# Ledger of designs, part 84: designed miniproteins, single chains

Each design is a single chain, and the fold is of that chain. pLDDT is the mean over its residues in the fold that is shown.

## One batch from the design tools (miniprotein)

Design m2904
Fold by ESMFold2-Fast:
Structure m2904 (fold): chain A 63 residues (1-63)
Amino acid sequence: AEAAAQARADAISDRNLPYVKKVNEAEKKIKEGMSDEEVKKFLQTEIGASEADAEALVELFKS
């Protein structure tokens, strides 16, 4: 029972790690001068973000 709960927590952490890593990479790309369009496509391709969500993240990175 406890081992099953730990395995579930590890699976959730694994799922969240790619998302966080890709969001951080997108922020780094925008700070390095990559175009908004390229960064939005990166987010849409890598994490499945919608056009609106990708645009909102790019705006956040510029703040």
Scores: mean pLDDT 69

Design m2905
Fold by ESMFold2-Fast:
Structure m2905 (fold): chain A 78 residues (1-78)
Amino acid sequence: SEEALKEAEELLEEAEREAREMIANGASQTDVFQLLVDTAIELEKLAEEKKMSKEEKDKIFKRLAEMEQEVRAMLAAR
């Protein structure tokens, strides 16, 4: 549903903000990647709870992968 996708997108935006703050505060790569793992677990729970379709799940996990690439770029720029 559009509501479930919106909730997933808000979760991803919150995780991105938190990752940026962690990186700005000198957090380790391990800690930042743990945030991404925790976010993936939370997204899986949300997808199960909201009974998201495979297509909706594929969309949100593609967005998570894009966020992971952005985080890797930020860490590489240190």
Scores: mean pLDDT 84

Design m2906
Fold by ESMFold2-Fast:
Structure m2906 (fold): chain A 78 residues (1-78)
Amino acid sequence: MEDREKAWEKLQEALKALAEGKEEEALKLAEEAAEYARKARDGSTLASIADIYEKLGLKEKAKELKEEAKKLGGESIL
């Protein structure tokens, strides 16, 4: 499904931006990825996005997103 593919694409872009130290870009891409993952009910992608929020210091947003992911049966791969 397109939403799931978009969620994964944006997650990959967010991880790349985070690795390059582009924190603002990583946050924007992670937020876009979360929207697509919610539409696709992709809990694993949501859990991975929560890890990005944690690395960006957004601990409260990360916790909230992990709870959403858990309800969808997903867990972060890393």
Scores: mean pLDDT 81

Design m2907
Fold by ESMFold2-Fast:
Structure m2907 (fold): chain A 70 residues (1-70)
Amino acid sequence: EEDGYSLSVVETAEAKSGEMGTLARMLLEIFKKHPNTDEPAEAEAVRMVAAGEWDPEKVRKLVEEAKKKA
């Protein structure tokens, strides 16, 4: 399960690349709008960023899952 994931990790990623930063920003906005949708997608997105895997395609899928829950 979650061991220490945080949206702050996603915020840090947005400082590295423009495109990734834009996606990270969009994730933050979506999750802030839907705080009650505590989906594993959020933790997965943060995990990908921390692991350096940050794939925009996968990130979009995670975002879509969070939006569906809302």
Scores: mean pLDDT 56

Design m2908
Fold by ESMFold2-Fast:
Structure m2908 (fold): chain A 89 residues (1-89)
Amino acid sequence: MSQEVVSLLTAAAILAVAAEASLEGYGSEEDLKNDLKALAELGEELARMGLTEQGKKIKDLAEKALNAKTKEEQREYLEKLKKAILEAI
């Protein structure tokens, strides 16, 4: 794996933890949305860099979390998103 891909996956992992903290009440709704948008962008970049399936999965899960209508749905997608990032490392 290239150093650039490792750096993007590390950034994604940090953002996913930050998003979870915001969801659990340690940050604002705007912080959560910004983190999820950044995760979707990172997923797209990972897919472009050759990590195609995992990058697309990260993007899809981040977008689903961003568009979820309930905190329970956001938590489910965010948990899947964290697992997808860890599996890609």
Scores: mean pLDDT 85

Design m2909
Fold by ESMFold2-Fast:
Structure m2909 (fold): chain A 87 residues (1-87)
Amino acid sequence: MKEIEELKKKNIELIEEIRAEALAILREAGDAEAAAEWEATFDRTLEKIKETEDLEELKKMLERLEEYKKLLPQLPAALEEERAAAA
């Protein structure tokens, strides 16, 4: 129970970070339609995380979100964070 709740919290924190970064990139690119679509997708993902009671599923979701966050610099070059730190 507590392990599931902790993992849900980590998933929620990570999806919220991804949401903020991705929406900033999309808005900087001027694609309001894509920004709205991503916002709806993030809301659905957040709801799924909250309703998931399976520890293995939550671990898979966390791994997927961590991978996605690492891919954010592949979006239009409004993000300087990871590339400035690595290069």
Scores: mean pLDDT 72

Design m2910
Fold by ESMFold2-Fast:
Structure m2910 (fold): chain A 67 residues (1-67)
Amino acid sequence: MHQQIGQALAQAARDDGVSADTAIDAARGLGDQLGDRQLTITSLKAVADVVEGEGKKKFEEAAKQFE
């Protein structure tokens, strides 16, 4: 599941209609609803591994906030 969420966030971050901030907020919302902080952290780190530049830094900082 966390790999699937990571792929969905990476796809969203690549789309013209979705910013990195929007994808991060979606990951937080999902983690909060499921009560699974590790799922949120793992998903954000997975996205950071496949995006570059400022987007990568935003996903890394978001993941760090949940640790």
Scores: mean pLDDT 65

Design m2911
Fold by ESMFold2-Fast:
Structure m2911 (fold): chain A 90 residues (1-90)
Amino acid sequence: GVEAAGRAARAAAERPLTVDEAAEAAGVSRTAAANGIGAAAGMGALELVDRPGGSVARARAPPEEAERLAREGARQSLAAKPRGPAAVPG
C-alpha cells in the first residue's frame, strides 16, 4: 500500500538504487517500489533514468522529503488505473 511505496522511495533517496534493489531494500514488491519511485519522481524528489539493463533512481531531495512526496503521490497512484495515469497530469 501507501507505506510500501513510501519506504521504497525513501530507500532510493538514501542511495542510487534500481527499482528492483529498492524493492528488496524496503521489503516490498517490485510493483510497489516502481509505483512509489514513480510518484516521487513525478513530484521532483527523485530522477528516474531509463537505460539499457534497467531503470535507476537518483535522489533529488532528502529521504524524508522523498518519502513524504511518494506517500502523497502513491495514494493517487494506488487509486488510479490502468497503467500510467499517475504519470500524466493532464
Scores: mean pLDDT 72

Design m2912
Fold by ESMFold2-Fast:
Structure m2912 (fold): chain A 75 residues (1-75)
Amino acid sequence: DVEEAREAVEYARRLVERAREDPALIPEAVAELEEKAAKSPLKRVRDILEGVAEYLRRRDLEGALRFAELKLEEL
């Protein structure tokens, strides 16, 4: 669970960093995060991915990064 959550944070952070370089990628990043969350059996992983996607939908890239960092610190 902890390891899968850590990997989810790293995956999400990578997508956010790419979207930060090119905001046109935000819709694709949101879709990838939501698809990965829907396929995950672990609630913690889903909560992390869906949370980051929510910040990206608001175009709050700094909020997305802070959320991911906070989730990593909870582990």
Scores: mean pLDDT 83

Design m2913
Fold by ESMFold2-Fast:
Structure m2913 (fold): chain A 85 residues (1-85)
Amino acid sequence: SAAELEAEIAALEEELERLEREGVRAHLDGDYQTLIAIQERIIEIKRRMIELLRELGASEETIQAHEDHIARLEARIAEIRASLA
């Protein structure tokens, strides 16, 4: 049902907020390996959110915003990895 999809999205949004706080801490600590792992988890959550949002009939603008954020995170992970190599 739409209510079940919306509840799953809300739970994923709460997990994203927690991961974003952990990511800030990892960055401040210079823990780039933990930061990469957190960003990879955020990407996984956002991909799941896109699936749920498509099922709910969300606008293409909303979907594209999430896809754009994933692309930025992937680029940032690649940049961090290059800096560590």
Scores: mean pLDDT 89

Design m2914
Fold by ESMFold2-Fast:
Structure m2914 (fold): chain A 75 residues (1-75)
Amino acid sequence: MPLPDSERTRRLREHEALVKRIEQRVNELYKKDPEAFDKLAEEAAKKYGITPTNENEKRAILVAHLYEEELRRRR
């Protein structure tokens, strides 16, 4: 039977894989269309009530937003 520690490790790997896939998509958007990236990041920030101070925060907010949307689609 899987132990709690083993299950935690599996879920962490699945979470990391999904986050990396989303990060890759966000990075591709940033390189291909920086203006669209900025607009989407601002919309995501508004939903969370956050004002990003730099590009790294914009990327993090957009990744978090897309991750939340992906989880909602799976439910």
Scores: mean pLDDT 75

Design m2915
Fold by ESMFold2-Fast:
Parts: sequence; structure tokens; C-alpha cells
Structure m2915 (fold): chain A 100 residues (1-100)
Amino acid sequence: SELLRQAQEELQAMRDKLIEIIEQEKDPERRAKLIELLDEFNERVSEIEEEYEKSGDVRAYLERLIRLLRETAARFREAGAEAAAAVFEEAAARLEALLA
């Protein structure tokens, strides 16, 4: 699926930006918290991908990813990582554009 491929490319671009932001975090406790949040996000993405493999429903896959991205943005913002939160929100908006 072309939409699936584009979504995977957007997720990879997002992850690359997040790694740079996390690596620039000077406080080791904050950095560890951001790594934990990113690991939790990646685990939940894997769950959504497994659901897609069973259903074949690309629209449901994208809608679940968009919700997860927005929820994760809020968690990063709560942790004080506003730049990282913005990256998740941008990715969510780009995936929403694929559904338009």
C-alpha cells in the first residue's frame, strides 16, 4: 500500500528528529525519561502494526497512529520536551493529510 509506505517514511523521519533532540538534552534524568517515553511509543506502534497485519485496514491503522502521536506529544510536553512534542504533532498532521 502506497499510504502505508508513506506513513512508515513519516514515522522514520520523525524518529530521526527525535533522536537528535534527545541526544541534545543536557539533563541525564530528563534524557532518561524521554528515552523511556520514546520506547513506550515504539512498543505501542508495534501493537498497531500487528493489528494492521490481521485486519488489512489502512484507514484504521493511520487513525490509530494519529491518536498515538497526539497522545505521545502530550506526554513529551508534560515532561518539558516541547520541541519533541512539536515533532509528534507535525507527524500527526502529515498523516492526517494522507487521509484527505
Scores: mean pLDDT 88

Design m2916
Fold by ESMFold2-Fast:
Structure m2916 (fold): chain A 95 residues (1-95)
Amino acid sequence: DLAAELRALLDEYVELRAAGAPEAELAGPLGRIVSLVGGLVGRMLSGEISRQEAADILREAGLDEIADRIEAGSSDIGPDVIIAAVDRAAAARLA
């Protein structure tokens, strides 16, 4: 279940940030999120899954900003966009 795996990784990333973990520990779950989201976007762009299916998975995972971009028709979902969206999602949960 990709949505559950992404949610668990986001939860881990938020917990590590709250604990003041070093960048080396943050890089693990963040890199895994980037890889999994990148793979999902790749499957969407190849036509293996619909934009709505990709957006639904991301929204269920708590990555609403990326889901919104996909629903708006964006194809520019690179690593920098994913990292920035994850950082904003984590910051919102820590505020």
Scores: mean pLDDT 87

Design m2917
Fold by ESMFold2-Fast:
Structure m2917 (fold): chain A 89 residues (1-89)
Amino acid sequence: MEKLKKDLEEIAKLWREMLKKKAEIDKKYADDKALAQREKLRLEVDFAKKVSKLNPDWAKNMLEMIKRRAKRAGFDDIVAEVDKELEEI
């Protein structure tokens, strides 16, 4: 119970940090929405990788969702990166 609360609080902190980085990506690549989307997906992979140390089941579900989104967008390199992270969880 106490470990779950601590893990959720840490995940919430990491989520807020990721949202700030996503805003910076949108500002940096305002004229290239596809590149902004690609970089934001990579931030989501990094976030899920950090979450895997706290809650591997939740991180696995996030990575599977990111993989589906990356596959639909044609970002095969991100799909491969997600597959590697899923194998290591």
Scores: mean pLDDT 82

Design m2918
Fold by ESMFold2-Fast:
Structure m2918 (fold): chain A 70 residues (1-70)
Amino acid sequence: SDKEREEIAKEFEEMMKDAREKLEQAGYSKEEIIEKLKELGDRVLSGIKDEKTKEEVKKILEKIIKEVKE
């Protein structure tokens, strides 16, 4: 459902933001943070069967990776 998609997307975004903060606090480089976030995101994406949810999660991952690069 659309509500389930929005909930999964929101939980994914919060999880990625928390992971980013923890990696930054641990002293990882931008390159290492990007690598680790991609690994985490890919694991979540592999578990998603709904195409719309997968697309939304990919969009969030790409946005966060772009923010780390800037």
Scores: mean pLDDT 85

Design m2919
Fold by ESMFold2-Fast:
Structure m2919 (fold): chain A 101 residues (1-101)
Amino acid sequence: EEELRREAIEHLQKAIEEAKKSKNKDYATLAIFYLAGAINALRRGDLEKAVEYATLAGIYAIESGNKKAVEHVLRALEKLAELGNKLAPQAIEDLRKLYES
């Protein structure tokens, strides 16, 4: 459980570093804002807000055109789903559909 939370935070941090490299800086800035929000929510034990913010970050990462940032967000959401968050599986499905379209 603590290991899954740590792994989720690590992926969100990697998503921030990848988002900083994005060509569309407006969407990248929004992605970074929500990624930081997700990390802070996880550190407070707020899994619901963590999934909400990570999902928003994923949408903005897709809009920024940064594939690696999107992949790290999806990995973080997978860890949150393993932690038992009921919203994370649907968020993963929705982001994958948006990303692959």
Scores: mean pLDDT 86

Design m2920
Fold by ESMFold2-Fast:
Structure m2920 (fold): chain A 107 residues (1-107)
Amino acid sequence: GEKAILEIEINLGLLGIILGLSKLYEPEETELVQKVIDIVQKIRDHLKKGDYKGAAEGLRKLTEVIKNNDLPETVKKLIKNIAEAIIATSTDPEVLKAAEEVLKEVG
């Protein structure tokens, strides 16, 4: 619901700060942080539209990025917050399953 969207927006804002810092101090991480932001923005947009299939597909892509890349712990923590917010508020079984897989991969 609305609460999950607000939590996603807050964590997207924090990811934007991390992206800005990576451009200055850790430019090798910039592409990965941008990729996470792009995927999370699409998940948010699908959830806002009630497109739960699109949201679940976005969450599965996020799981792939986590599995295939060594993400900074701060980025993993923000992803965890997003997945937990989705789990707490979603009633769609595919979205719940996909968000639970994200949580499993971030630890």
Scores: mean pLDDT 88

Design m2921
Fold by ESMFold2-Fast:
Structure m2921 (fold): chain A 73 residues (1-73)
Amino acid sequence: MSKEELEKALEYAQYVMDNIEKLTVEELRKMDEETKGALRPVLLAKEKGSSLEVIELAAAVTISVTKSLLNNL
């Protein structure tokens, strides 16, 4: 992933955290496609009807991993 793709993944993961209750599967699917699968754990958790806590955890992990990758690029 390029720096631009990682920055976009971080922006989308943050948007998910801020809008988790109102976020649709369709919106998550588009975000996952644009970030080449970076949001896939979040998308799968939402599609399976997982609890908000599980979806938040998936998004938080995505933020943490993406920040780590950006800091080491």
Scores: mean pLDDT 80

Design m2922
Fold by ESMFold2-Fast:
Structure m2922 (fold): chain A 97 residues (1-97)
Amino acid sequence: KRELLQAYAEGLERAAEMLERKAEKLKESNPKAAEHLRKAAEYLRRAAEYLRRGDTESAAKEVLKAAKHVREAAKYVPEFEPLAKDLEELAKRLREL
């Protein structure tokens, strides 16, 4: 399980980096969406830290907070809706570990 949690943590850190890059691209044209994506990235980094500590419950809560911010960004950029659903599903799976 520790190796699996490490892999999830690395995935969440990569997702956070992607969201920060997307936020930078959107900051001029859609600053509200950009701010939500930055906050989502922060929550994904916190989730990764909890996963490295083996705290899947806290990690799931942080992933859900990230998903909520991605959903807010999706109101401005609908292409983010599938990512919000993926994060909600991931949080559910983390609670089952």
Scores: mean pLDDT 88

Design m2923
Fold by ESMFold2-Fast:
Structure m2923 (fold): chain A 80 residues (1-80)
Amino acid sequence: SIAEALAAAQPAQEYVKSLKDKYASLPTDAQIASRQLDKALTGVQVYSSDTLLPAADRLKKVQAAAQKAQNALQKLKSLL
């Protein structure tokens, strides 16, 4: 469900929030990975609220964005 996909993205959202005041001090690779993670999280929010998409298509796009966020989070953590 969309709620399950949003819950799966929650650890990534909390991790990004924890880095807010540290971003400028991160290595360049970590800054790039953080931006990729932010983009994926924006996708989760945009698709989850898109009432113009059919429910099945919206769910699929939210799940894909949540998976990208999880992958980006793993990469970011590996750089820190």
Scores: mean pLDDT 78

Design m2924
Fold by ESMFold2-Fast:
Structure m2924 (fold): chain A 92 residues (1-92)
Amino acid sequence: ARREVEEAIRQAGEFGKRLGEAKTAEEQAGAAIGTIGSAISAALAYRRAGNPEEGARAGREAGEAAIKAATTEFGKKTGKAAGEAGEAMGRR
């Protein structure tokens, strides 16, 4: 669980960076999906461990990491959406 969360947060940051660098619609779509998926994965890992509040926090942190790595407004907006999706998934 913890290692999965840390890896997901790291991956969210990398996808956010790629989203800022993406030049094609396919690259942007792939990076956006990866960012959102990483945030949800982090939240679900903690939720499965019986800690939904920790899951919500992990999802939020993954989104924040993506925002910090992003170089474009689209990337920052995607990172924010990913963090919100992860937080919502962690609460459920």
Scores: mean pLDDT 67

Design m2925
Fold by ESMFold2-Fast:
Structure m2925 (fold): chain A 85 residues (1-85)
Amino acid sequence: GEIEELKEEFERLRKELLELLKSTELDQQTALRVIGLILRAIGHYLDGELYEKKGDLEAAKRHYELAIRDLREAIALLRQAQAAQ
């Protein structure tokens, strides 16, 4: 279902993010932005799980989509930093 597809996408992005974090040197300003995006993504993912448990699948979907957006933004910053090395 759509929720399962979103959770699978989040897991794929999480794995990509972890590999980029291991291999990418960041300046302090970029590191703080990446950390902020990761924390926001975790918050949205946890809200998604909460709404899913309550049976509010539309709210769950919205929060999982927001978590994915924030992970994609973090990955984009890491890729930009890696390309500049």
Scores: mean pLDDT 90

Design m2926
Fold by ESMFold2-Fast:
Structure m2926 (fold): chain A 98 residues (1-98)
Amino acid sequence: SDEIEELARSIALGTRPWSPEAEELFRQAQAETDREKRLKLLAEAIYTEILTLYSDLSLEEKLELARLILDYYVEAGLISEEEKEEMFEIIEKKLEEE
């Protein structure tokens, strides 16, 4: 939806403050030197943000939001397409196992 797309853009571009819990995970990811651990921390940060501030969204909308955030990160050159797929799998599994 247009609302989910605009929300994803706001989150990805940093025009909206992250929750303290998600921001802490993001900061841990920035300090992590191991690529796989860093990607897991970044995925956990996105997952935590969705659960903390956007828990009322449907599973489909939460997955759309996560995918769009990752698409913006690829466009910004912050992650690769391969890293996007790895991060999405982590987020999808967490959202579906809740």
Scores: mean pLDDT 80

Design m2927
Fold by ESMFold2-Fast:
Structure m2927 (fold): chain A 92 residues (1-92)
Amino acid sequence: DLLKQALLEMRAETQRALEEFLKALNLPLPAPAEVAAALAAAEAAIDARVAEVKAKKPELLKEEEVKKLLEEHKKFLEEQKEQFKKMLEELK
């Protein structure tokens, strides 16, 4: 359950970061229906992967491991935001 929640949160954060970048460039955002369909497909894939992890590597479901995954993802998104900021400055 924690792993599924973490993966869904990571996917949602990635989507928000992309939308922020597109807005900063005055580029069109993906259609809401397209985003919803992509997120639904991602959730189905996450459910399948979580079931596989439960069967083969239950140690990865521990709260500590899930927290590490979330912190690593947050760091990755911050690095991506800084890279986007640098690209925006170069486009001025």
Scores: mean pLDDT 74

Design m2928
Fold by ESMFold2-Fast:
Structure m2928 (fold): chain A 94 residues (1-94)
Amino acid sequence: MSLSEEGQALEAEFDALYKEFLAALEAGDRAKVREVLERMVAVVKRIPAARRTLLAMLVDMLLSLLGRAAERFPEDRAWLERQAAELREYLASA
């Protein structure tokens, strides 16, 4: 695929996971929310460094979702804050 097609595929995968995240969050399914967030982090880490705009956009979105999960599931706050810190460091190193 071209870089444009690869970016579109990653965005589509992220969007599908975002919909799964919202459904799990509303259902109060803590384990599923964590699973989906881990999969979203994996998608972000697959974005080529050359796609800086896409990487920054998806990291910013994921950071917002981690915040929403922390408000819904305070028990996972420490884990979610570590994921957020790792994502910020990853973006800064890319």
Scores: mean pLDDT 83

Design m2929
Fold by ESMFold2-Fast:
Structure m2929 (fold): chain A 89 residues (1-89)
Amino acid sequence: FELRVVTAEVKLVGDKPFVRIEMRVSPDQAVQATVIAGGEEVDAEVVLTRLPDGTVVAELHFSDEVSEKLKEEIEKEPVIAVAVTRPRP
């Protein structure tokens, strides 16, 4: 697969960390995302939405446990690394 690493600013929506990434990919491509914060992989619910113009929006939501850890990391650095992969058959 193709690996891309993007940096994204973490925003607080209410009291929960939230990340939204917009990218352009071919309509036929599957997209997976992995979140890295503080040099460690953290679990996130990834919701991918494909728009009619070919833009893919990745919205990342975190569990309460991961949210607490991520809040500590973003106090030091509000930008996290998100590894985006496109798996190939």
Scores: mean pLDDT 67

Design m2930
Fold by ESMFold2-Fast:
Structure m2930 (fold): chain A 97 residues (1-97)
Amino acid sequence: SDELAARAVGLATMAHYYALQGKYEEARELAEEAVRAAEAIGRDTPATARVLMEAGEVYERLGEYERARELYERALESARAGGDEKLAEEAEKRLEE
């Protein structure tokens, strides 16, 4: 649903801002909630790929590189399934770093 997509995106955005402020525990909790919300929407939606990408960026900022890598790999799969070529290229680039 559009409401679930908006919720997932909002949670990921909030996680990003908390990470920028050094509120790492809150950022991690919000990022995981965003990932769960995205999984509930479905793999082939643009919102799912975007949320997984943003959650990966949060974990990268937290220094949790293994979790970030997992999320970028899932974002790539979701972007490809949804036909989002730009987001797929962005996720591929993150995985090469």
Scores: mean pLDDT 84

Design m2931
Fold by ESMFold2-Fast:
Structure m2931 (fold): chain A 103 residues (1-103)
Amino acid sequence: VKVSVDKTVYKPGEKLTVYFEAEKAEYVVVLLVNAESGMVLEEKIVSGEEKSVTLTAPTGTGKYTVRVAAAEEEVSREEAVEAARTGEEKEGVEVAETEFEVV
Protein backbone atom coordinates (compact mmCIF):
# COMPACT_ATOMS: atom_id res chain seq x y z
CA VAL A 1 0.00 0.00 0.00
CA LYS A 2 1.06 3.64 -0.63
CA VAL A 3 -0.10 6.78 1.17
CA SER A 4 0.46 10.51 0.59
CA VAL A 5 -1.04 13.86 1.60
CA ASP A 6 -1.57 16.89 -0.67
CA LYS A 7 0.78 19.10 1.43
CA THR A 8 3.56 18.67 3.99
CA VAL A 9 2.51 21.77 6.04
CA TYR A 10 -1.06 22.75 7.00
CA LYS A 11 -2.77 25.48 9.02
CA PRO A 12 -5.00 24.52 11.99
CA GLY A 13 -8.41 23.33 10.76
CA GLU A 14 -7.35 23.26 7.08
CA LYS A 15 -8.76 20.61 4.72
CA LEU A 16 -6.38 17.67 4.41
CA THR A 17 -6.68 15.13 1.59
CA VAL A 18 -5.15 11.68 2.09
CA TYR A 19 -4.41 9.67 -1.06
CA PHE A 20 -3.78 5.93 -1.01
CA GLU A 21 -3.21 3.06 -3.44
CA ALA A 22 -4.45 -0.33 -2.23
CA GLU A 23 -5.08 -2.58 -5.26
CA LYS A 24 -5.65 -5.79 -3.25
CA ALA A 25 -7.83 -4.53 -0.41
CA GLU A 26 -11.45 -5.08 0.65
CA TYR A 27 -11.21 -2.02 2.94
CA VAL A 28 -8.71 0.58 4.19
CA VAL A 29 -8.36 1.87 7.75
CA VAL A 30 -7.14 5.49 7.88
CA LEU A 31 -5.80 6.94 11.14
CA LEU A 32 -4.73 10.46 12.01
CA VAL A 33 -2.16 10.19 14.84
CA ASN A 34 -0.25 12.73 16.93
CA ALA A 35 3.38 11.87 16.08
CA GLU A 36 4.71 12.73 19.57
CA SER A 37 2.03 11.13 21.80
CA GLY A 38 0.80 8.34 19.49
CA MET A 39 -2.76 9.48 20.26
CA VAL A 40 -5.31 8.54 17.59
CA LEU A 41 -7.26 11.71 16.74
CA GLU A 42 -9.42 10.37 13.90
CA GLU A 43 -10.26 6.92 12.49
CA LYS A 44 -12.00 6.21 9.19
CA ILE A 45 -12.74 2.91 7.47
CA VAL A 46 -13.43 3.09 3.74
CA SER A 47 -13.93 0.68 0.85
CA GLY A 48 -10.77 -0.65 -0.83
CA GLU A 49 -12.20 0.93 -4.02
CA GLU A 50 -11.65 4.43 -2.56
CA LYS A 51 -8.49 6.35 -3.51
CA SER A 52 -8.74 9.26 -1.07
CA VAL A 53 -10.36 10.55 2.12
CA THR A 54 -10.72 14.09 3.43
CA LEU A 55 -9.69 14.89 7.01
CA THR A 56 -9.36 18.16 8.94
CA ALA A 57 -5.90 19.23 10.10
CA PRO A 58 -5.80 19.31 13.95
CA THR A 59 -5.93 22.66 15.75
CA GLY A 60 -2.76 21.87 17.74
CA THR A 61 0.51 22.82 16.07
CA GLY A 62 3.04 20.00 15.72
CA LYS A 63 3.86 16.82 13.82
CA TYR A 64 1.18 14.34 12.75
CA THR A 65 1.17 10.96 11.03
CA VAL A 66 -1.42 9.56 8.65
CA ARG A 67 -1.29 5.77 8.81
CA VAL A 68 -3.26 3.46 6.52
CA ALA A 69 -3.89 -0.29 6.79
CA ALA A 70 -5.11 -2.03 3.63
CA ALA A 71 -6.94 -5.26 4.56
CA GLU A 72 -7.74 -8.25 2.34
CA GLU A 73 -11.22 -9.87 2.42
CA GLU A 74 -10.32 -12.50 5.04
CA VAL A 75 -8.99 -9.99 7.62
CA SER A 76 -11.30 -8.90 10.44
CA ARG A 77 -11.98 -5.19 11.08
CA GLU A 78 -10.44 -5.59 14.56
CA GLU A 79 -7.16 -7.00 13.16
CA ALA A 80 -6.93 -4.24 10.52
CA VAL A 81 -7.57 -1.48 13.10
CA GLU A 82 -4.92 -3.03 15.41
CA ALA A 83 -2.39 -3.11 12.54
CA ALA A 84 -3.13 0.56 11.75
CA ARG A 85 -2.79 1.57 15.43
CA THR A 86 0.47 -0.33 16.03
CA GLY A 87 2.01 0.18 12.57
CA GLU A 88 2.71 -3.59 12.50
CA GLU A 89 1.82 -5.50 9.34
CA LYS A 90 -0.08 -8.78 9.61
CA GLU A 91 -0.95 -11.51 7.11
CA GLY A 92 -3.38 -9.91 4.65
CA VAL A 93 -2.77 -6.37 6.01
CA GLU A 94 -0.28 -3.88 4.52
CA VAL A 95 0.55 -0.69 6.48
CA ALA A 96 1.97 2.60 5.19
CA GLU A 97 2.37 6.02 6.77
CA THR A 98 3.25 9.59 5.92
CA GLU A 99 3.98 12.68 8.08
CA PHE A 100 2.88 16.32 7.96
CA GLU A 101 3.13 19.40 10.18
CA VAL A 102 0.56 21.91 11.44
CA VAL A 103 2.00 25.42 11.84
Scores: mean pLDDT 77

Design m2932
Fold by ESMFold2-Fast:
Structure m2932 (fold): chain A 85 residues (1-85)
Amino acid sequence: SVEEAARAEAPQIRADIDAIEKYLKENPNLPKQELVNLSVAVGILLALARIAGDEETVRRAYKTLSLIAKKLGDEELAKKWEEKA
């Protein structure tokens, strides 16, 4: 099942979220299109982390989405994501 597959890949999902968060923090001037692409990638990883039941990775994914929203200038969306973290 998708749930079993997501659980098996949980370490990779965690590593991917951590890598994206680190990349965002180390690269303050990313182009808007790259930020949008990273938001889509984090959204997919968030969905997989939820299916896997990895609460800590779900929280980190929300914090990462908040950071991306803030970098895109969407402070309202950033706050909504941070409140879910």
Scores: mean pLDDT 86

Design m2933
Fold by ESMFold2-Fast:
Structure m2933 (fold): chain A 64 residues (1-64)
Amino acid sequence: AKVTNIGEMVRAAAELSGLPEASGLLARTGPTRVAVLDGELNPVAELDLRQEGDTFILSNARRL
């Protein structure tokens, strides 16, 4: 299956975490978890990651 654009996932993670769009790199921290990283690559939020069809879905944002 084709995966969704990484930039789209970064944007969704930033919105769910209440962070600005510009502050968002993602690191995969487990099979169903990702972390939002700041500009210094420090984790600032965690989200659950699920794939439905050809789209990744982020949910349950938690600030670290």
Scores: mean pLDDT 66

Design m2934
Fold by ESMFold2-Fast:
Structure m2934 (fold): chain A 69 residues (1-69)
Amino acid sequence: MREELEKQLEEAQQELAQATNARDIDGLKNVRERAREIEVQAEKLGDKTLAEQARRLVEVADAVIKALS
């Protein structure tokens, strides 16, 4: 379960980089939503470190969306 969430977080981070480079606001919104889901699942598992990393990814996606809007 944790290994699956770690993989999903890594994929979401890669998607964030791709969407940022492409200036794809819809892609960034999708990354933000996925990161929020990862945060919720990590919290349910009691993995505070993974939940914090996912939350930071949400904050970064929000900041990039705001900068591009």
Scores: mean pLDDT 85

Design m2935
Fold by ESMFold2-Fast:
Structure m2935 (fold): chain A 66 residues (1-66)
Amino acid sequence: MKLYKITITGSRPGLMSDGSLVLPGTVLTASSVEITEEGYVFGTLVDTGKIVKFGADDIEIEEIEG
């Protein structure tokens, strides 16, 4: 199946659905990603099932095999 490797390359943190922050430089694996017209990316994390929100310009996304 396809997984997504998300690297936070920008200076702004990611925002978790529980209100916690994911700091710049963090690498995450998502089972799904959605890119919005407003320039946000939402990822569903493989390990926790939590949704994380990023600015599209603050991340690098790579498709990987899972």
Scores: mean pLDDT 82

Design m2936
Fold by ESMFold2-Fast:
Structure m2936 (fold): chain A 80 residues (1-80)
Amino acid sequence: SAAEEELKKKLEEEIKELEEMLSKDVPLEEFEEKANKLLKKIEELLKLNVLPESMIPFLENTKKKVKEILEEAKKKYKEK
């Protein structure tokens, strides 16, 4: 559906922004704010259960990827 494709594109763009921030020397606080906002949005979408079943695996995988990127950012910051 058009709504599913639009949501997927939007989430993929937000992931791309996080990956770009990880490759740049962005303050951890700004990174955490953006990552946590995205995680909250995904969790709210999953909780509301208003999306097609086909979207649930995508949201769960996106959530995992955001958490992995956030952990990578935290590790990078601890090394500095």
Scores: mean pLDDT 79

Design m2937
Fold by ESMFold2-Fast:
Structure m2937 (fold): chain A 92 residues (1-92)
Amino acid sequence: MKLETKTAPTEAAKKVEEQLKEYAKEKGLTGTILRAEDPETGEVVSLETDPPPSEKEREIVDLAEQGERAARAGDEAKAQEYAEKILELLKE
């Protein structure tokens, strides 16, 4: 699994990306399944999984998109909150 954004990654976003890479490696996930683009900012968040993403993995993408949006708005605290929610989901 890999997250791609058009913005420079924040520390929170880097932490999320590292955890998602580790999660994907442990589960053997490959391939491109899901992309989300914010129509206002033009940011793209993509989730690459094989097999297709579960509800949990779709939730992770939604949180990652919101985190990138918060980071772009300069709200690093909110971006970190979304990153921590993703990390909590990855523990399960």
Scores: mean pLDDT 59

